# Designed miniproteins, single chains, continued (4): the designs that were tried, part 28

Each design is a single chain, and the fold is of that chain. pLDDT is the mean over its residues in the fold that is shown.

## One batch from the design tools (miniprotein)

Design m13006
Fold by ESMFold2-Fast:
Structure m13006 (fold): chain A 87 residues (1-87)
Amino acid sequence: AEELLREALRQVAAGMDAAGAGDLEAAREHFRRAAELLRRAGELSGDEALLRAAEAVEELGEALAAGDLEAAEAAAARFEAALAAAL
């Protein structure tokens, strides 16, 4: 479970780097991979906070690809809150 979480956070970092470079499709792919890993970690551990983090990071990637900055900001805040709850 911890290895899945560590890899998920690496994908989030890569997604943020891609978004900063203006590569929104690469960012979306990294955030989607992070969501898959977080969902698996949450399912294996029974941690609902990790499942919420997976939903939020997937929504972040979709919002960025759509150019919806308000939705992206809201999704990022939910992701941070869910990760804090999973600690």
Scores: mean pLDDT 84

Design m13007
Fold by ESMFold2-Fast:
Structure m13007 (fold): chain A 70 residues (1-70)
Amino acid sequence: SKIFEDVLEALTTVLGSRYPIEKLLQIAKEAARLIEEGKSDEEVVDFLVKHGLTREEAEAVVAKYKELSK
């Protein structure tokens, strides 16, 4: 889905090579599902933090996917 593609692009842009692609794909699939279910930005941020991102990284990912989804 476009949401999955935008989330994956946001994750790769913010995190670079810090995570292996297989982990980024897993996080992107679950984050895209939360967004498609209508979860708030804060719920998506909290999800990303639980998966090892800092809050600053998680907020940057959310901001980037919103930019890409315009």
Scores: mean pLDDT 85

Design m13008
Fold by ESMFold2-Fast:
Parts: C-alpha cells; sequence; structure tokens
Structure m13008 (fold): chain A 65 residues (1-65)
C-alpha cells in the first residue's frame, strides 16, 4: 500500500476509536464529552476522505444537542 493509503487507514481507525469513546460517554450521560469525541471523529473521517462516516458522526452530534 502507498503511504497515502496507510495514512487514510490510520485516520479512519482513529475516527472509529473516537466514535467508540463518544458512544461510551453518551451511555454514561456525559453528553458534552460525547459531542466532543464525535466532532473529532467527523474531522478525522473527513481528512481520510470518508464523507459517509463523517456525516454519520455529525448526525450523532446533532442527536445529542
Amino acid sequence: PSKEEIEREILEALGDIYVWLGDHFASKGDLEEAIEWYRKAAELYEKAGNLEKAEEAREKVKELE
């Protein structure tokens, strides 16, 4: 794989971890913390070029507003 391909995979994996953290904090009622992690995940997915996952993360933010 190319360096760019590896970088995209790392960004997506980190985004997945941040979604997991957002879900974890949301399940505990820590909505402000959850929103922060979902926003960070959306930024990582956008940098990775995964617009679908970025939109899903943004939708999670909207649901917790």
Scores: mean pLDDT 86

Design m13009
Fold by ESMFold2-Fast:
Structure m13009 (fold): chain A 118 residues (1-118)
Amino acid sequence: DVVNKIVAEYAKKIPLVVLDARPQSLFDAGGITSVPTVNVYGPDWAARVDAALARYPDAVFLILPDPLNLPESLEAARAARERLLAAGHKVVVLPDLPLPVDMGLFLKRLRESLESLL
């Protein structure tokens, strides 16, 4: 997974916690290797966000919407972001995604968002 490889690369320099709004994370039960990953799609997402905030108060929270299911995943990603902001947390990254089928632009925006934190 190219997305997971990019995130793992930047996690070596940035204390990243991933809030993953990709529906496939519900089936794989897998995170990004060596990066704390919390699924925010589906039930109990709010409790998982709260637990991540409590465990990683100084982390950079990266919210990953699914570019292939953008409308559904953006709703979940925005809900997670609003919960982080309501808790007073200011370190939130959400890639700017125009189209669900443009993986090249998604990967470019993800890398640019992470690079801006270095």
Scores: mean pLDDT 72

Design m13010
Fold by ESMFold2-Fast:
Structure m13010 (fold): chain A 77 residues (1-77)
Amino acid sequence: DEIKKLAEEIREAVEKGVEAEKAGDYKAAIEHYREALEKQKELLELLKKLGASQGQIDGAEKGIKELEEKIAELEKK
């Protein structure tokens, strides 16, 4: 279940990013969110290869956009 594994890895990376952000460690937060972003991109590619629904693909693309926006916001600090 590669999809499930990637989803859990993304969640773990996001949780670490949130924890670092709460601690005021914006550099560490950015690194964790970047890890989540790369895994989200891997998930999107896997969904496309497996012929997933357009809704699943759209969801993954939304996740990528949200992570990119979060990283950009933190980089301005």
Scores: mean pLDDT 86

Design m13011
Fold by ESMFold2-Fast:
Structure m13011 (fold): chain A 97 residues (1-97)
Amino acid sequence: SELLRAAAEAAEEAARAAEEGKAREAAVKATAAMLLIVAAEIDLELAGKSLSEEQQKLLDEAKELIKEGMKALDEGKYEEAAEKLREAAEKLRELAE
């Protein structure tokens, strides 16, 4: 999925911004990743396609990691935020293949 690949790239960019202490940029990129995930879910539904149980678990884990990363950003925990967002990017990249 092109949308899931774009979501993975946005999450990776968010992780890099978090590592650099660029909280605003990291939050914007993390939000973009989440919106791209929502767009991918809508695209799949409109196409009459469903994810496998394993693929759905990976997607749900990626969403939770982005959410946890954004919480870490709010708390000033930039290293934790970067790690969470990078893990989300890896799961989204696996789903896009």
Scores: mean pLDDT 89

Design m13012
Fold by ESMFold2-Fast:
Structure m13012 (fold): chain A 100 residues (1-100)
Amino acid sequence: GAARAAALPPRNVEKIEAKNLELTNEHPFEVHLFDEHGTPTAEPRVATSEEELKKALLEGTRGTGATLGLITSLTDPSLLGFAVAGEKTIRVSILKTPAL
């Protein structure tokens, strides 16, 4: 079987479709990348701007074959993001949980 010899294939993602990504410019985020089985594919990366978050998602997905991302704020625990990598596009949503 080839499974032991084959690293996760790098994703060829080209763009990001995002909601509320601009929140990264005011709140540093930590990006956690996972494969389709929920296994971490890399150490968490810190992003302090929208551009750094896009770079972390694109380079991490391309380099590790990650298909899922969890984005957590370092300063505001009410901010939580999710990323899903498709064939060419990463879809990202950053949510602000309402006060109960």
Scores: mean pLDDT 72

Design m13013
Fold by ESMFold2-Fast:
Structure m13013 (fold): chain A 88 residues (1-88)
Amino acid sequence: MEEENLRGLETLLLEIARALERAGETELAEEVRELTKKLVEALRAGDLEAAEEAARRLEELVRRAAEEHPELFREAFERAKKRFEEER
């Protein structure tokens, strides 16, 4: 279940980044991608402190972006759910 949960989280965050990039928020999209890589790498390495730091930064950034672009986040969640179901 751990690897399945990591794949689901990574898929969701990358779909959020793609939605932001399509909306012209290129810098935000790149920041989400970088933090997603750091989070997934830290979790796979068992570095809980690094994982918590990356997760906190991602949560703040995603919250800010969702306040500015709520429709994009709805689309990203729907795409991520579909891809996650297809990979099961």
Scores: mean pLDDT 76

Design m13014
Fold by ESMFold2-Fast:
Structure m13014 (fold): chain A 59 residues (1-59)
Amino acid sequence: SAEREAEVAKLPEERLELAREIAEKLREIGKQVDEIIKIGKEKGEEAAKKLMEELKKEG
């Protein structure tokens, strides 16, 4: 049947495409992690700067 022929022909391609999709998702996760680290660093810097400014006003 055409269904079976399509399934057999697609099987190795489908597996290869799935592997590529997983690799793409892993890259996306990597980008998200980098963004979180960047935001955390920026927020950390801002918080530290504000604290130092407040300490300067007291002393």
Scores: mean pLDDT 69

Design m13015
Fold by ESMFold2-Fast:
Structure m13015 (fold): chain A 77 residues (1-77)
Amino acid sequence: MEELQKEIDELLKKAGELMRRFVSDEEAEAFIKAVKEMIEKGEISPERALRSLQSVIEAAEKGDEVVVRAAVRDFLK
């Protein structure tokens, strides 16, 4: 569990840094906060969060602004 949590924290940091190229700092921080809260409340499994963060990172690395913006919107519902 601690190892998985550390991996999620590292991915959250990387996703936040990469998405700041396409969204505002406020939106990136809100996304990170929302994901952390969803994991804490059990609304999303750690494994699902990890997969979602990997998808956001991959989209951001490809420069796919539409996918990055859609992911941020979906977590801020």
Scores: mean pLDDT 77

Design m13016
Fold by ESMFold2-Fast:
Structure m13016 (fold): chain A 80 residues (1-80)
Amino acid sequence: DKAAEEIIKEIEDYFSTLSLEQLKAEIVAVAERLIAQSDDPAVIERFRQLKEEAEQSKTKEELIEIARELVRLTIEMVLS
């Protein structure tokens, strides 16, 4: 969906302006909220994995990739 890809790009551009520490904190916080709001065990497990990956990440590039996946999954949940 073209609209979803445009939203993902804008969010990625925003995340690229954050520091490593700020980006890590934002991704962890978003993942925790999504876990709390999700009813699908498979989706919850994926968000949990992304949260753990973010906590272990040492580079901004790794965090941006994790954020990209979180945004994509969130859009899919909202549009499904």
Scores: mean pLDDT 77

Design m13017
Fold by ESMFold2-Fast:
Structure m13017 (fold): chain A 65 residues (1-65)
Amino acid sequence: MEEEAEKLVKEAEEAWKNGDYERAIQLFRKAAELYKKLGDEEKAESLNQRIQELYREWEARRAAA
């Protein structure tokens, strides 16, 4: 189960690097949900903070288009 959450984080990071911002945010959110279910609240909170930052960057880019 922890391996699954880590895999989602890696996939999300890869998607962000490839410019798939929407997909990356969705994958990070799934990873955060899994960490929360596993009781790893620290990793879940860390990912939620990262998601907020990434979402702001994505929204700013879309608003400028």
Scores: mean pLDDT 80

Design m13018
Fold by ESMFold2-Fast:
Structure m13018 (fold): chain A 65 residues (1-65)
Amino acid sequence: GPAGAAAAGAAGRAAAEGDAEKTREYSQLLVDNGAASEAQAEAVVRAAEEGDADRAGLHAMGGLT
């Protein structure tokens, strides 16, 4: 839904900026809104923590690949 789409965009942007704290917050919103699994959200946060924006972006889109 709209809330999940907004949270996905915010999580992806935060990950690209290397902000692991914001990425974690927005990834949790994705799970809460049913837009992502816990494992997918954790993968996005891990990639952001490692500074790998490309990998974080791939994991954020993981339900489509």
Scores: mean pLDDT 68

Design m13019
Fold by ESMFold2-Fast:
Structure m13019 (fold): chain A 74 residues (1-74)
Amino acid sequence: ASDAEINDGVAAIYLGIGNLLMKKGDYEGAVESYEKAIELATDPALRSQAYTNLAKAYEKLGDKEKAEEWRKKA
């Protein structure tokens, strides 16, 4: 596997962790996990999913400005 394939695999794990934290109501933890997914993701589809979910996490935290900013990147 290439470094990009390994990074995308780890990014998918962080995306999954963020999704679990969203279900638990840990929106701060979800933000951290989605930011890690974005940092590692080389696949545009994984990155787009992380942007969309990060925007939702910020919306739940009441940060409407950051939510809209990340939503525009998806």
Scores: mean pLDDT 84

Design m13020
Fold by ESMFold2-Fast:
Structure m13020 (fold): chain A 91 residues (1-91)
Amino acid sequence: KVEEVLERAKELLEEWARTGSEEPLRELERLVAESLSPFDADVVISLIRMAISIANLIISKDPSPEAVKEAREEAARISLKAVEEALKAEA
């Protein structure tokens, strides 16, 4: 179950990083809410939202394709790590 959740979370974050679409992020929040206890889900979702907000802030100041890719990939990496650590903590 942990590996399946992480694989799906990775797919959703990679899709967001590639497209900038909010839809995979909504699916990610739903996946996290279904996979973790309510408190842990709230913490992880808050961290994901913060990471994405920081990426969007960086992109607003430097909209070059290189900066956009770097900011999104970093936010995706931080978000995936948070999901992984929370799932491990509950196991």
Scores: mean pLDDT 88

Design m13021
Fold by ESMFold2-Fast:
Structure m13021 (fold): chain A 107 residues (1-107)
Amino acid sequence: LSPEELLEKAKEYLEKAIKYAEEAVKAAEEGNLEEAAKHLLEAILYTEEAIRLLEESGLEEAKKRLPLVKEALEYLKKGLEAALEGNAEKAIEHAKKAIELLKKALA
């Protein structure tokens, strides 16, 4: 894959991470923390793969996006921890922050 193709694939994975994080927020708002945790784990996996693709691309554009994506990953992990501890409010808060950062990384 070209550097440009790696960047485009990373963007696709970030879009999937956002979708799963949004599904996690919805599940947590409905009180389904088990489902929220499953969706947050999917969001984490797609975000980690996106980071790998962004780093492999070597593009300056990708390097500028990396700090936002890495910060989003930290919030997704905090959201997962909160969901596993039964704290719906914190799971929602952290997941929403991650979504905000991932959307900024896509802009």
Scores: mean pLDDT 92

Design m13022
Fold by ESMFold2-Fast:
Structure m13022 (fold): chain A 85 residues (1-85)
Amino acid sequence: EFEEALERALRLAREAARAAAAGDVARAEALQAELGELVAKYPELKGPTLIEALRTLAELYRERGDEELAAAAEAAARAYEALTA
């Protein structure tokens, strides 16, 4: 179960970044929220890969001109990093 949750978390992070790159902000937000809920349920899922994916998502939002979503993704990355430091 936990290993399956880890694979799902990584997939959600990558799909959120791809959705943002495609300009599908609603999908990116939904995937990011689902990832956050999964990590809240399984705190052990926090790690450099998830943090990196969230920072990539923030950069993609910024490139799209969505500074609010970019700030939210950066805040999520910082929160995960703080909890795993």
Scores: mean pLDDT 69

Design m13023
Fold by ESMFold2-Fast:
Structure m13023 (fold): chain A 55 residues (1-55)
Amino acid sequence: DADREDVRAAILARYRREGRVDLRALAEESGVPLATVSREARRLHAEGRLAEVRR
């Protein structure tokens, strides 16, 4: 799913830029549901690509 891939890329880009990810802010800015953003962030954390999911 392209939307899922875009969300994953956006989470990683923000983490790289800011050292953390505000999932609610990302959801509001991108227009993607927070549930989708949170699910993909949790998957990235499980894959070892984020230090933690909740900030």
Scores: mean pLDDT 72

Design m13024
Fold by ESMFold2-Fast:
Structure m13024 (fold): chain A 55 residues (1-55)
Amino acid sequence: MKELTEKERKALEAIREQVASGKAPLTADEIAEKVGVSRETVVRAAREHPELAAP
C-alpha cells in the first residue's frame, strides 16, 4: 500500500470507528465533516485502501 497522508489516515480511522459502532454507515460527506477533510479525501482513501476501511 502507498504511504498514507494524515488526512487519509483520519478518514480511514473514522470509517472504521463508524463500522465498529454497529450503526448505519455514514456517507462520505458525513465522514469528511467529522474529521475535517474533503469528501474527495474520504472517497480516495477508501478506494485506495479498502482493506483498511473494511472491518
Scores: mean pLDDT 68

Design m13025
Fold by ESMFold2-Fast:
Structure m13025 (fold): chain A 86 residues (1-86)
Amino acid sequence: MTIVITLKNASPGVALSAIGVATEAFLSGGEMETRVEGDTMTITGRGASEEAVKEAKELGEAVREDGGEVEIKEEGDTLTVTITDK
């Protein structure tokens, strides 16, 4: 499965957590890509394990509890988590 985490105005802690999730996919023989455009960071982890997918969803839930806006979308073999931090 591919995980795509899009961060808008993210705090350093949220950004590091997202990188950690993508890095787990990379260490499992997958691929990791990071793109930064202005205030938006997109982190892509390919070949993600079930645990990495769970961690991505838990990251979204944690940000939502802190008052951030979170959208979680599953489309085919891709999980997209969009986080807009306040």
Scores: mean pLDDT 75

Design m13026
Fold by ESMFold2-Fast:
Structure m13026 (fold): chain A 84 residues (1-84)
Amino acid sequence: MLEKAKEEAVRLVEELLKDHPRALALAKAGVDWAAELAKRSGIELSARELAIEGLRVAVFLASAEGDEESAEAARRALEELKRE
């Protein structure tokens, strides 16, 4: 169920980025985007896969805006999640 996977993905990024509110906001937006794309494409993604895509979006957007602090926080969270 995509809705439950999205909720779990949000909890994962909240735990990883609790001290980085800007990176967290970008990651949550990324999770929303990935979940919507998956829904439109008929693809089932796990909470972990949605969290990974959300963090990738956060890295991309923060880097594009020149927010190196948020980009670095999101990169560290992404590597931590990929090691699990």
Scores: mean pLDDT 84

Design m13027
Fold by ESMFold2-Fast:
Structure m13027 (fold): chain A 77 residues (1-77)
Amino acid sequence: SMELEELLEKFREAVEAKDIVSALRIARELLEEALRRGRTPEVLRELSEISGGIAPELSPEEAERLARLIIAHVRAQ
């Protein structure tokens, strides 16, 4: 699996390029990796910051639930 830092850089590049389709696929890969590593709240915050959003403070359980919803949504596209 890829390092989280490498995936975050690819996500930043896709967002800067306005490549929304690639950004969503990379976000899915990031969140799947974050779930495996138990780093989901941290990764959700970084994804939000890179995309220009505001990241709420989430419990690990809330972050895992949100990550699974995002993964399911991206896979359904």
Scores: mean pLDDT 81

Design m13028
Fold by ESMFold2-Fast:
Order: structure tokens, then C-alpha cells, then sequence
Structure m13028 (fold): chain A 84 residues (1-84)
């Protein structure tokens, strides 16, 4: 799952990478691995932002979306720490 996303990202297939990372994030969250879910979520968000950048999304919107993705990932990480 995570490795599939990494392979797709390295190949420049950002849409496939985003889908694979999103699936990995859901699997980690379902398993209670919120740290893994946060990492997969961030990687998926970065891949999705690459797709939007190629489609002409303004850089300011991309930067705001990236910051929001990092905030969500940090909350997931803290949720995992609080559950331990």
C-alpha cells in the first residue's frame, strides 16, 4: 500500500500515488496506527497537490492546502500518542 504509492510518485504518476497513499492512510487508521495514517495522509496530500499544480491551480491555493494537510496530519499523530 504505502510502497505502491511511493513507486507511483517516483514514476511521476501523482494521481495513482495519491490514490495509493489515501488507501494506505485508511488502512493504517483502521488498524489504529495513527502515526502511519498521518504519514500516508501527508504523502497522499503532496501527490494530490502535484496533480492540482499540473492542472494550473494557483500557488497560493496549493500552499494553503499543503499547510492544512500538515495540520491534519499533526492531529492524527497526536491522536495516536494520546491513545498510547
Amino acid sequence: ALAEGEAAYAAGDYRKAAEAYAEAARAYARAGDYTGAAEAYLKGAEAALKVLEKEGMPQEVLDEARERARAIAEELRRLGEAAA
Scores: mean pLDDT 80

Design m13029
Fold by ESMFold2-Fast:
Structure m13029 (fold): chain A 64 residues (1-64)
Amino acid sequence: SLTDEAVRLLQEANEAEKKGDYTKASELYRKAAEVAEQSGNTDLAEYARKKAEEAQKKIDEKLK
């Protein structure tokens, strides 16, 4: 299901984040948010968007 796919993407994003790969984590969190939105799971989509923003902030901090 789309919900299962969103959960898998979130897990992959979390693994990338643990490795310090914030670029990959941000991309995967954004993908998870899109899939969650398509499945009608608004709470999961909002969570994934927040995680993507956090990852992007870490990228931005590194570039300063």
Scores: mean pLDDT 83

Design m13030
Fold by ESMFold2-Fast:
Structure m13030 (fold): chain A 79 residues (1-79)
Amino acid sequence: LLEEAEKLAAKAKELAAQGKLGEALGLMAEALALKLEAEGKKELARKVRELGEKAYEADKAGDKEKAEEYAKKLDEVLA
């Protein structure tokens, strides 16, 4: 589980370096969700996944304002 999360995080960094920021954000959210699940924080993991998916979908659609809003909510949930 944690090993999968680290592989996803590494792939996200690779995608970010290639300029694929929306895909990178989605993979980072999934990596964080897997780490939270490993810690037993299932509800928080579900919220992180949902926000990451929405941020990626918004960025893919070109709606940068919504993508930033979901990214901000993701940071808030993790605080």
Scores: mean pLDDT 75

Design m13031
Fold by ESMFold2-Fast:
Structure m13031 (fold): chain A 88 residues (1-88)
Amino acid sequence: MAESVRKTVDELLAAETDFEQDVYLALTLMNVAITLKHADSLPEEEAKKEFREIYEILKEGADRLEAQGRTDVAAELRSAAEFLEKKV
């Protein structure tokens, strides 16, 4: 699922309209939520690896969004990353 989060974050970074931004933000948060649910069925080591990869993707995405002046969207990704950190 980390790859799905990476793809939606990349699409979010490339979004040119408010509509595309809202869609890809929603898809990113949905993919994070799906990964949290799916992790209950994974071995502990695999779950921790998925969480670390997603945390890094969200953190890097937030930094890049902030550099683009998209501070509110960056804050949403940072909040998701902080929530995920509590699960590692």
Scores: mean pLDDT 81

Design m13032
Fold by ESMFold2-Fast:
Parts: C-alpha cells; sequence; structure tokens
Structure m13032 (fold): chain A 89 residues (1-89)
C-alpha cells in the first residue's frame, strides 16, 4: 500500500527534522505516527513496506541527542522490524 508508505515517509521526515533540532516531544510524536503506519502495513500484508519504515525509524533515532528518547524509539522500531521480518518466513 503506497499511500501508507508515503504517510510513514512524511512522518519520518518530520521526525528527522525534530531530531536535528533536539525536539524530543515532536520527534516522539512523529516516530509513533510512522510506527502506526508500519503496523497498518503489516495488517495489509505489506511486510516489506513495514520493514523499510522500521529501518528508517532506526536510522533517524540515531540523530536524537536524548539517550532515553533514542533508546525507547530504537526498541520500538526494532520490535516492529523483528515482527515484520518473522512474517516473511
Amino acid sequence: SEELRKKAEKAIDEAEKAAQAGDNDTFWKYIQEALKYAGELMEKGDYEGAIEIAERVLDVSNLIPDDLVRGVATLAAATYLAVAKNKLK
């Protein structure tokens, strides 16, 4: 589902901007939005799309300076990634 992937991509772009600005609240808001779309992609059977979104969330999570926020975002993204990869087996 291209629409869900594009919505997730936009949320990740906003999370990246927030991370570069050190805005923890805005970063977490958009990470939650992106992972919500990753979950919806999995419900639709688009596991490849969910993997792509989760991997991008992991990448942008490395940009946030706050160690706790980075840790929580990384754990959430890694969980979605593991579930989506397991569904492809």
Scores: mean pLDDT 87

Design m13033
Fold by ESMFold2-Fast:
Structure m13033 (fold): chain A 72 residues (1-72)
Amino acid sequence: MKEKIDELIEAIENGEPLEKVRELALEYFRSLPNLTPEEARRLADMVTRMIEAGEEGRKAVIEFLKKKKEKL
């Protein structure tokens, strides 16, 4: 069984389309009990925006998600 966060990280590392990455990010953030639907949407939009901004943004998103996984 693959955790939603692992699936999201893998999609970003594999260069999946931004639409697919946003869907996976929404699924992951919506699975978190302390986030509202609005907060989950904002975080998913932040992830896609940072990846779209270029290589440094993509690296920052992967680092953020890996840190979040370590705290789980």
Scores: mean pLDDT 79

Design m13034
Fold by ESMFold2-Fast:
Structure m13034 (fold): chain A 82 residues (1-82)
Amino acid sequence: MTLVRILRRLAEAAAAGDLEEAEILLSFARAEAAIAKNAGDLELYEIAKPYLDAAEEALRAGDMAAAAETARRGAEALEELL
């Protein structure tokens, strides 16, 4: 699964109020970003990181609407790169 697809699924899970699925998908998104960084794709990592950090903060605060919107914007930003 690509980072864009994970972020879109995270937005859907958060919009549905599925905190458990959203937290799992955030974990997968962080893993994919780390893999990209280790493979030398620093640009993808640097673009993704602020959206992942913001989504994590929103989920931690229980703000599912903010988590969904942040994940959606992150996916859109990465699609312009890919």
Scores: mean pLDDT 86

Design m13035
Fold by ESMFold2-Fast:
Order: C-alpha cells, then structure tokens, then sequence
Structure m13035 (fold): chain A 116 residues (1-116)
C-alpha cells in the first residue's frame, strides 16, 4: 500500500526520509480528520516543493508509490519538519548540517506522530 511504502521510505535515511515522513503524516492526519496536523504536514511538503524541481518530482513520485533518488533539503524544510516532529534544537541543527542519522530520526518521528 502507499502507506506501507511511505513508512519504509521514511526509515531509509537521507533527505528522502523527511519528505516520505511528511507525506505519511499528511495521509494519516487526513484519515483522522485532524485539520491542524494536516495543515502542519502540508507546510513541510510546501517548503520542500519550493526548494527545488528535484524535490517536486520526488514528492510526485512518492505520492504515486514510486521509488526516488535521494534529495538534498534546505534549512527551512528541515526546521519545519523537525519542529513538527518535536525534535530538540540540537537534532534539528545537526540535520541542517547534513547529519544523516538526525535526518532519519526526523522522518521516523513524523511516522510515529502519524500513528498516534
């Protein structure tokens, strides 16, 4: 299913983990009719889409359940995603500097937020 695919991609690591986690959260929040959580997930998705054509193509492919190459995310997307995931500032700053484990943790926490 699309949900299982996005959960797997959110745990794969690298920049794609954040985008996949945000899409997972968006779909789960829609199912739960949580309008505020939908809005927050959409803000992360829009920030990513605004940063590059590569991010827009990755979002389109992930939404269709298609595998994508990893992407590099800008500071605004990582900060919005990390804040939504409830991550400490230290983790967010590491992710902004390209720490792959910090980026993976943000993706995983977005998935966990969607499961609640």
Amino acid sequence: SLIEFLEKEARSGKGISVIAGALYLYLKAKEKKDKELVKKAVEVIRAAAAESEENRKALEKLFKGEEVEDVELGEETIRKAGELAGMDEEVIEKAIKGDKEAIREIGEKLVELGKK
Scores: mean pLDDT 84

Design m13036
Fold by ESMFold2-Fast:
Structure m13036 (fold): chain A 74 residues (1-74)
Amino acid sequence: MKAEELEKKADEYEKQGKYSQAAAWYFRAGNVYEEEGDKEKAIEFYKKASELARKAGSTDFANYAEQKLKELEK
C-alpha cells in the first residue's frame, strides 16, 4: 500500500471521528514516507498520529509516535 492510500484511509477515519484508527493509519503513512526518504512528510504524519492518538486517549501510542519524531529530527 502506497503512502497516499494510507493517508486517504486515515482521512476517512478522521472524518468519521474514529481518531484511534485515523492515528494508526497516519502513523503507517509516516513509516512509508520515512522509508521513501521523505523526512518532511514523515514528520508531518507522525505529528498527526500523535495528536489524534492523544485525542483518542491512546497515550502509549501517542508517546511512541512522538519518539519517532524525535529520532527523525536528529
Scores: mean pLDDT 82

Design m13037
Fold by ESMFold2-Fast:
Structure m13037 (fold): chain A 70 residues (1-70)
Amino acid sequence: SAQLQEEAQQKILALLQEKGQLTLQQLFTLTGLPRQTVENALNFLQAKRLVKSVSGTFSENEVFELAHPS
């Protein structure tokens, strides 16, 4: 749902702001959201250039961070 996607986007941005870098596995564990919801939110945030992948490794170990950290 749109509401779940907005929630996922907000939680991901907040976690990355707090912790700097997190893996995909850490993101779905810490948000408590379904993996697919987190993956969809990350795809959206990357398309908007708010989040970037740093590692380019395997999907569950892929590392994400804010594109422009404060």
Scores: mean pLDDT 82

Design m13038
Fold by ESMFold2-Fast:
Structure m13038 (fold): chain A 77 residues (1-77)
Amino acid sequence: HMLSEEEAKALAYELKAAVYTAIGDRYEKQGNKEEAIKSYEDALKAYEEALRLSTGPDRERFEKAIEEVKKKIEELK
């Protein structure tokens, strides 16, 4: 399996998004809604970049992840 430059970038953004989501989850558990929202917004941006660089079945996965992060932000608002 040969990773294209775009595939490698998409995976890097996916990992970045996962890290920001985890940070957001920790802030939410601490009751720090403002920092949780900021972290989830950073995760959202990272998933949107991953989606832009993706084709095929990976697009559906990133679209679902974007939907889930948006829901987390709305629930904290």
Scores: mean pLDDT 85

Design m13039
Fold by ESMFold2-Fast:
Structure m13039 (fold): chain A 68 residues (1-68)
Amino acid sequence: SNVLRLIGLALRAMGEPLLDVRLVGDDTLELTAKPGGEATLAAVAAELRADPRFDVRVEGDTLTVTLR
């Protein structure tokens, strides 16, 4: 069930033209902002941080999301 939630998140995010989406392991998703995508990445980070099911880390242009 947790993997399906992460896949759903990845499918939603992959529609964003300025974000690269990568599944890392079974419960972790990595989003990397292309040039000009920083505001979009910040908005996604804020949305995910509001959900207690996710652990969200931002490092430079990269957002790492792990299912709790």
Scores: mean pLDDT 77

Design m13040
Fold by ESMFold2-Fast:
Structure m13040 (fold): chain A 71 residues (1-71)
Amino acid sequence: STEEAIEYVQKGAEAALQGDAETALEYLKKALELEKNPEARKYIEEAIRALEQGDLAAAVEYAAKALEILK
C-alpha cells in the first residue's frame, strides 16, 4: 500500500542520513515494490541509483522528493 511505501521511503532516508547505504537501499527497494505512482517511483529509483553510486546526500534528496509526491 502507499502508506507502507511511505514508511519504507522514510526508513530508507533515515538510514542514508545515518550513513547506512546498505539498509537504505533495502528499504527503498521495498518501497519501490509497493508503490504504483509513476512519479514517486522515478524518485525512489533515482535514490536507489544514488546509493549504488555512494552518493548518500543525493539519495536523501530524491527520497524527500518521493515523499513530497506521496504525502
Scores: mean pLDDT 86

Design m13041
Fold by ESMFold2-Fast:
Structure m13041 (fold): chain A 77 residues (1-77)
Amino acid sequence: SREEMLEKLYEKTREALLKAGASEEEAERLARLAVEAAELGSRLLADPEKYEEEARAFAEEHLEDARRAQELLEKAF
C-alpha cells in the first residue's frame, strides 16, 4: 500500500542519515521531508498541471534541506 511504502521510505531514509552521522532530530526531520517529497511527486505524476507549481515551490523552499541531506550522505563515503 501507499502507506506501507511511505513508512518504509521514512524508516530507510532516517536509518541512512543516522548512519551518515546525522543527529536523531535532523534524521527524523529530513526523513519526513523525503516522505512529503515522495507524496507530492506521486500527485505530480498523476496530475501534472494541478501540482507543478506546488512541486516547484516545495523544491525551492527545501533546497537547503536537500543540500544538507546530500552533504551527510556524501560524507558517509
Scores: mean pLDDT 83

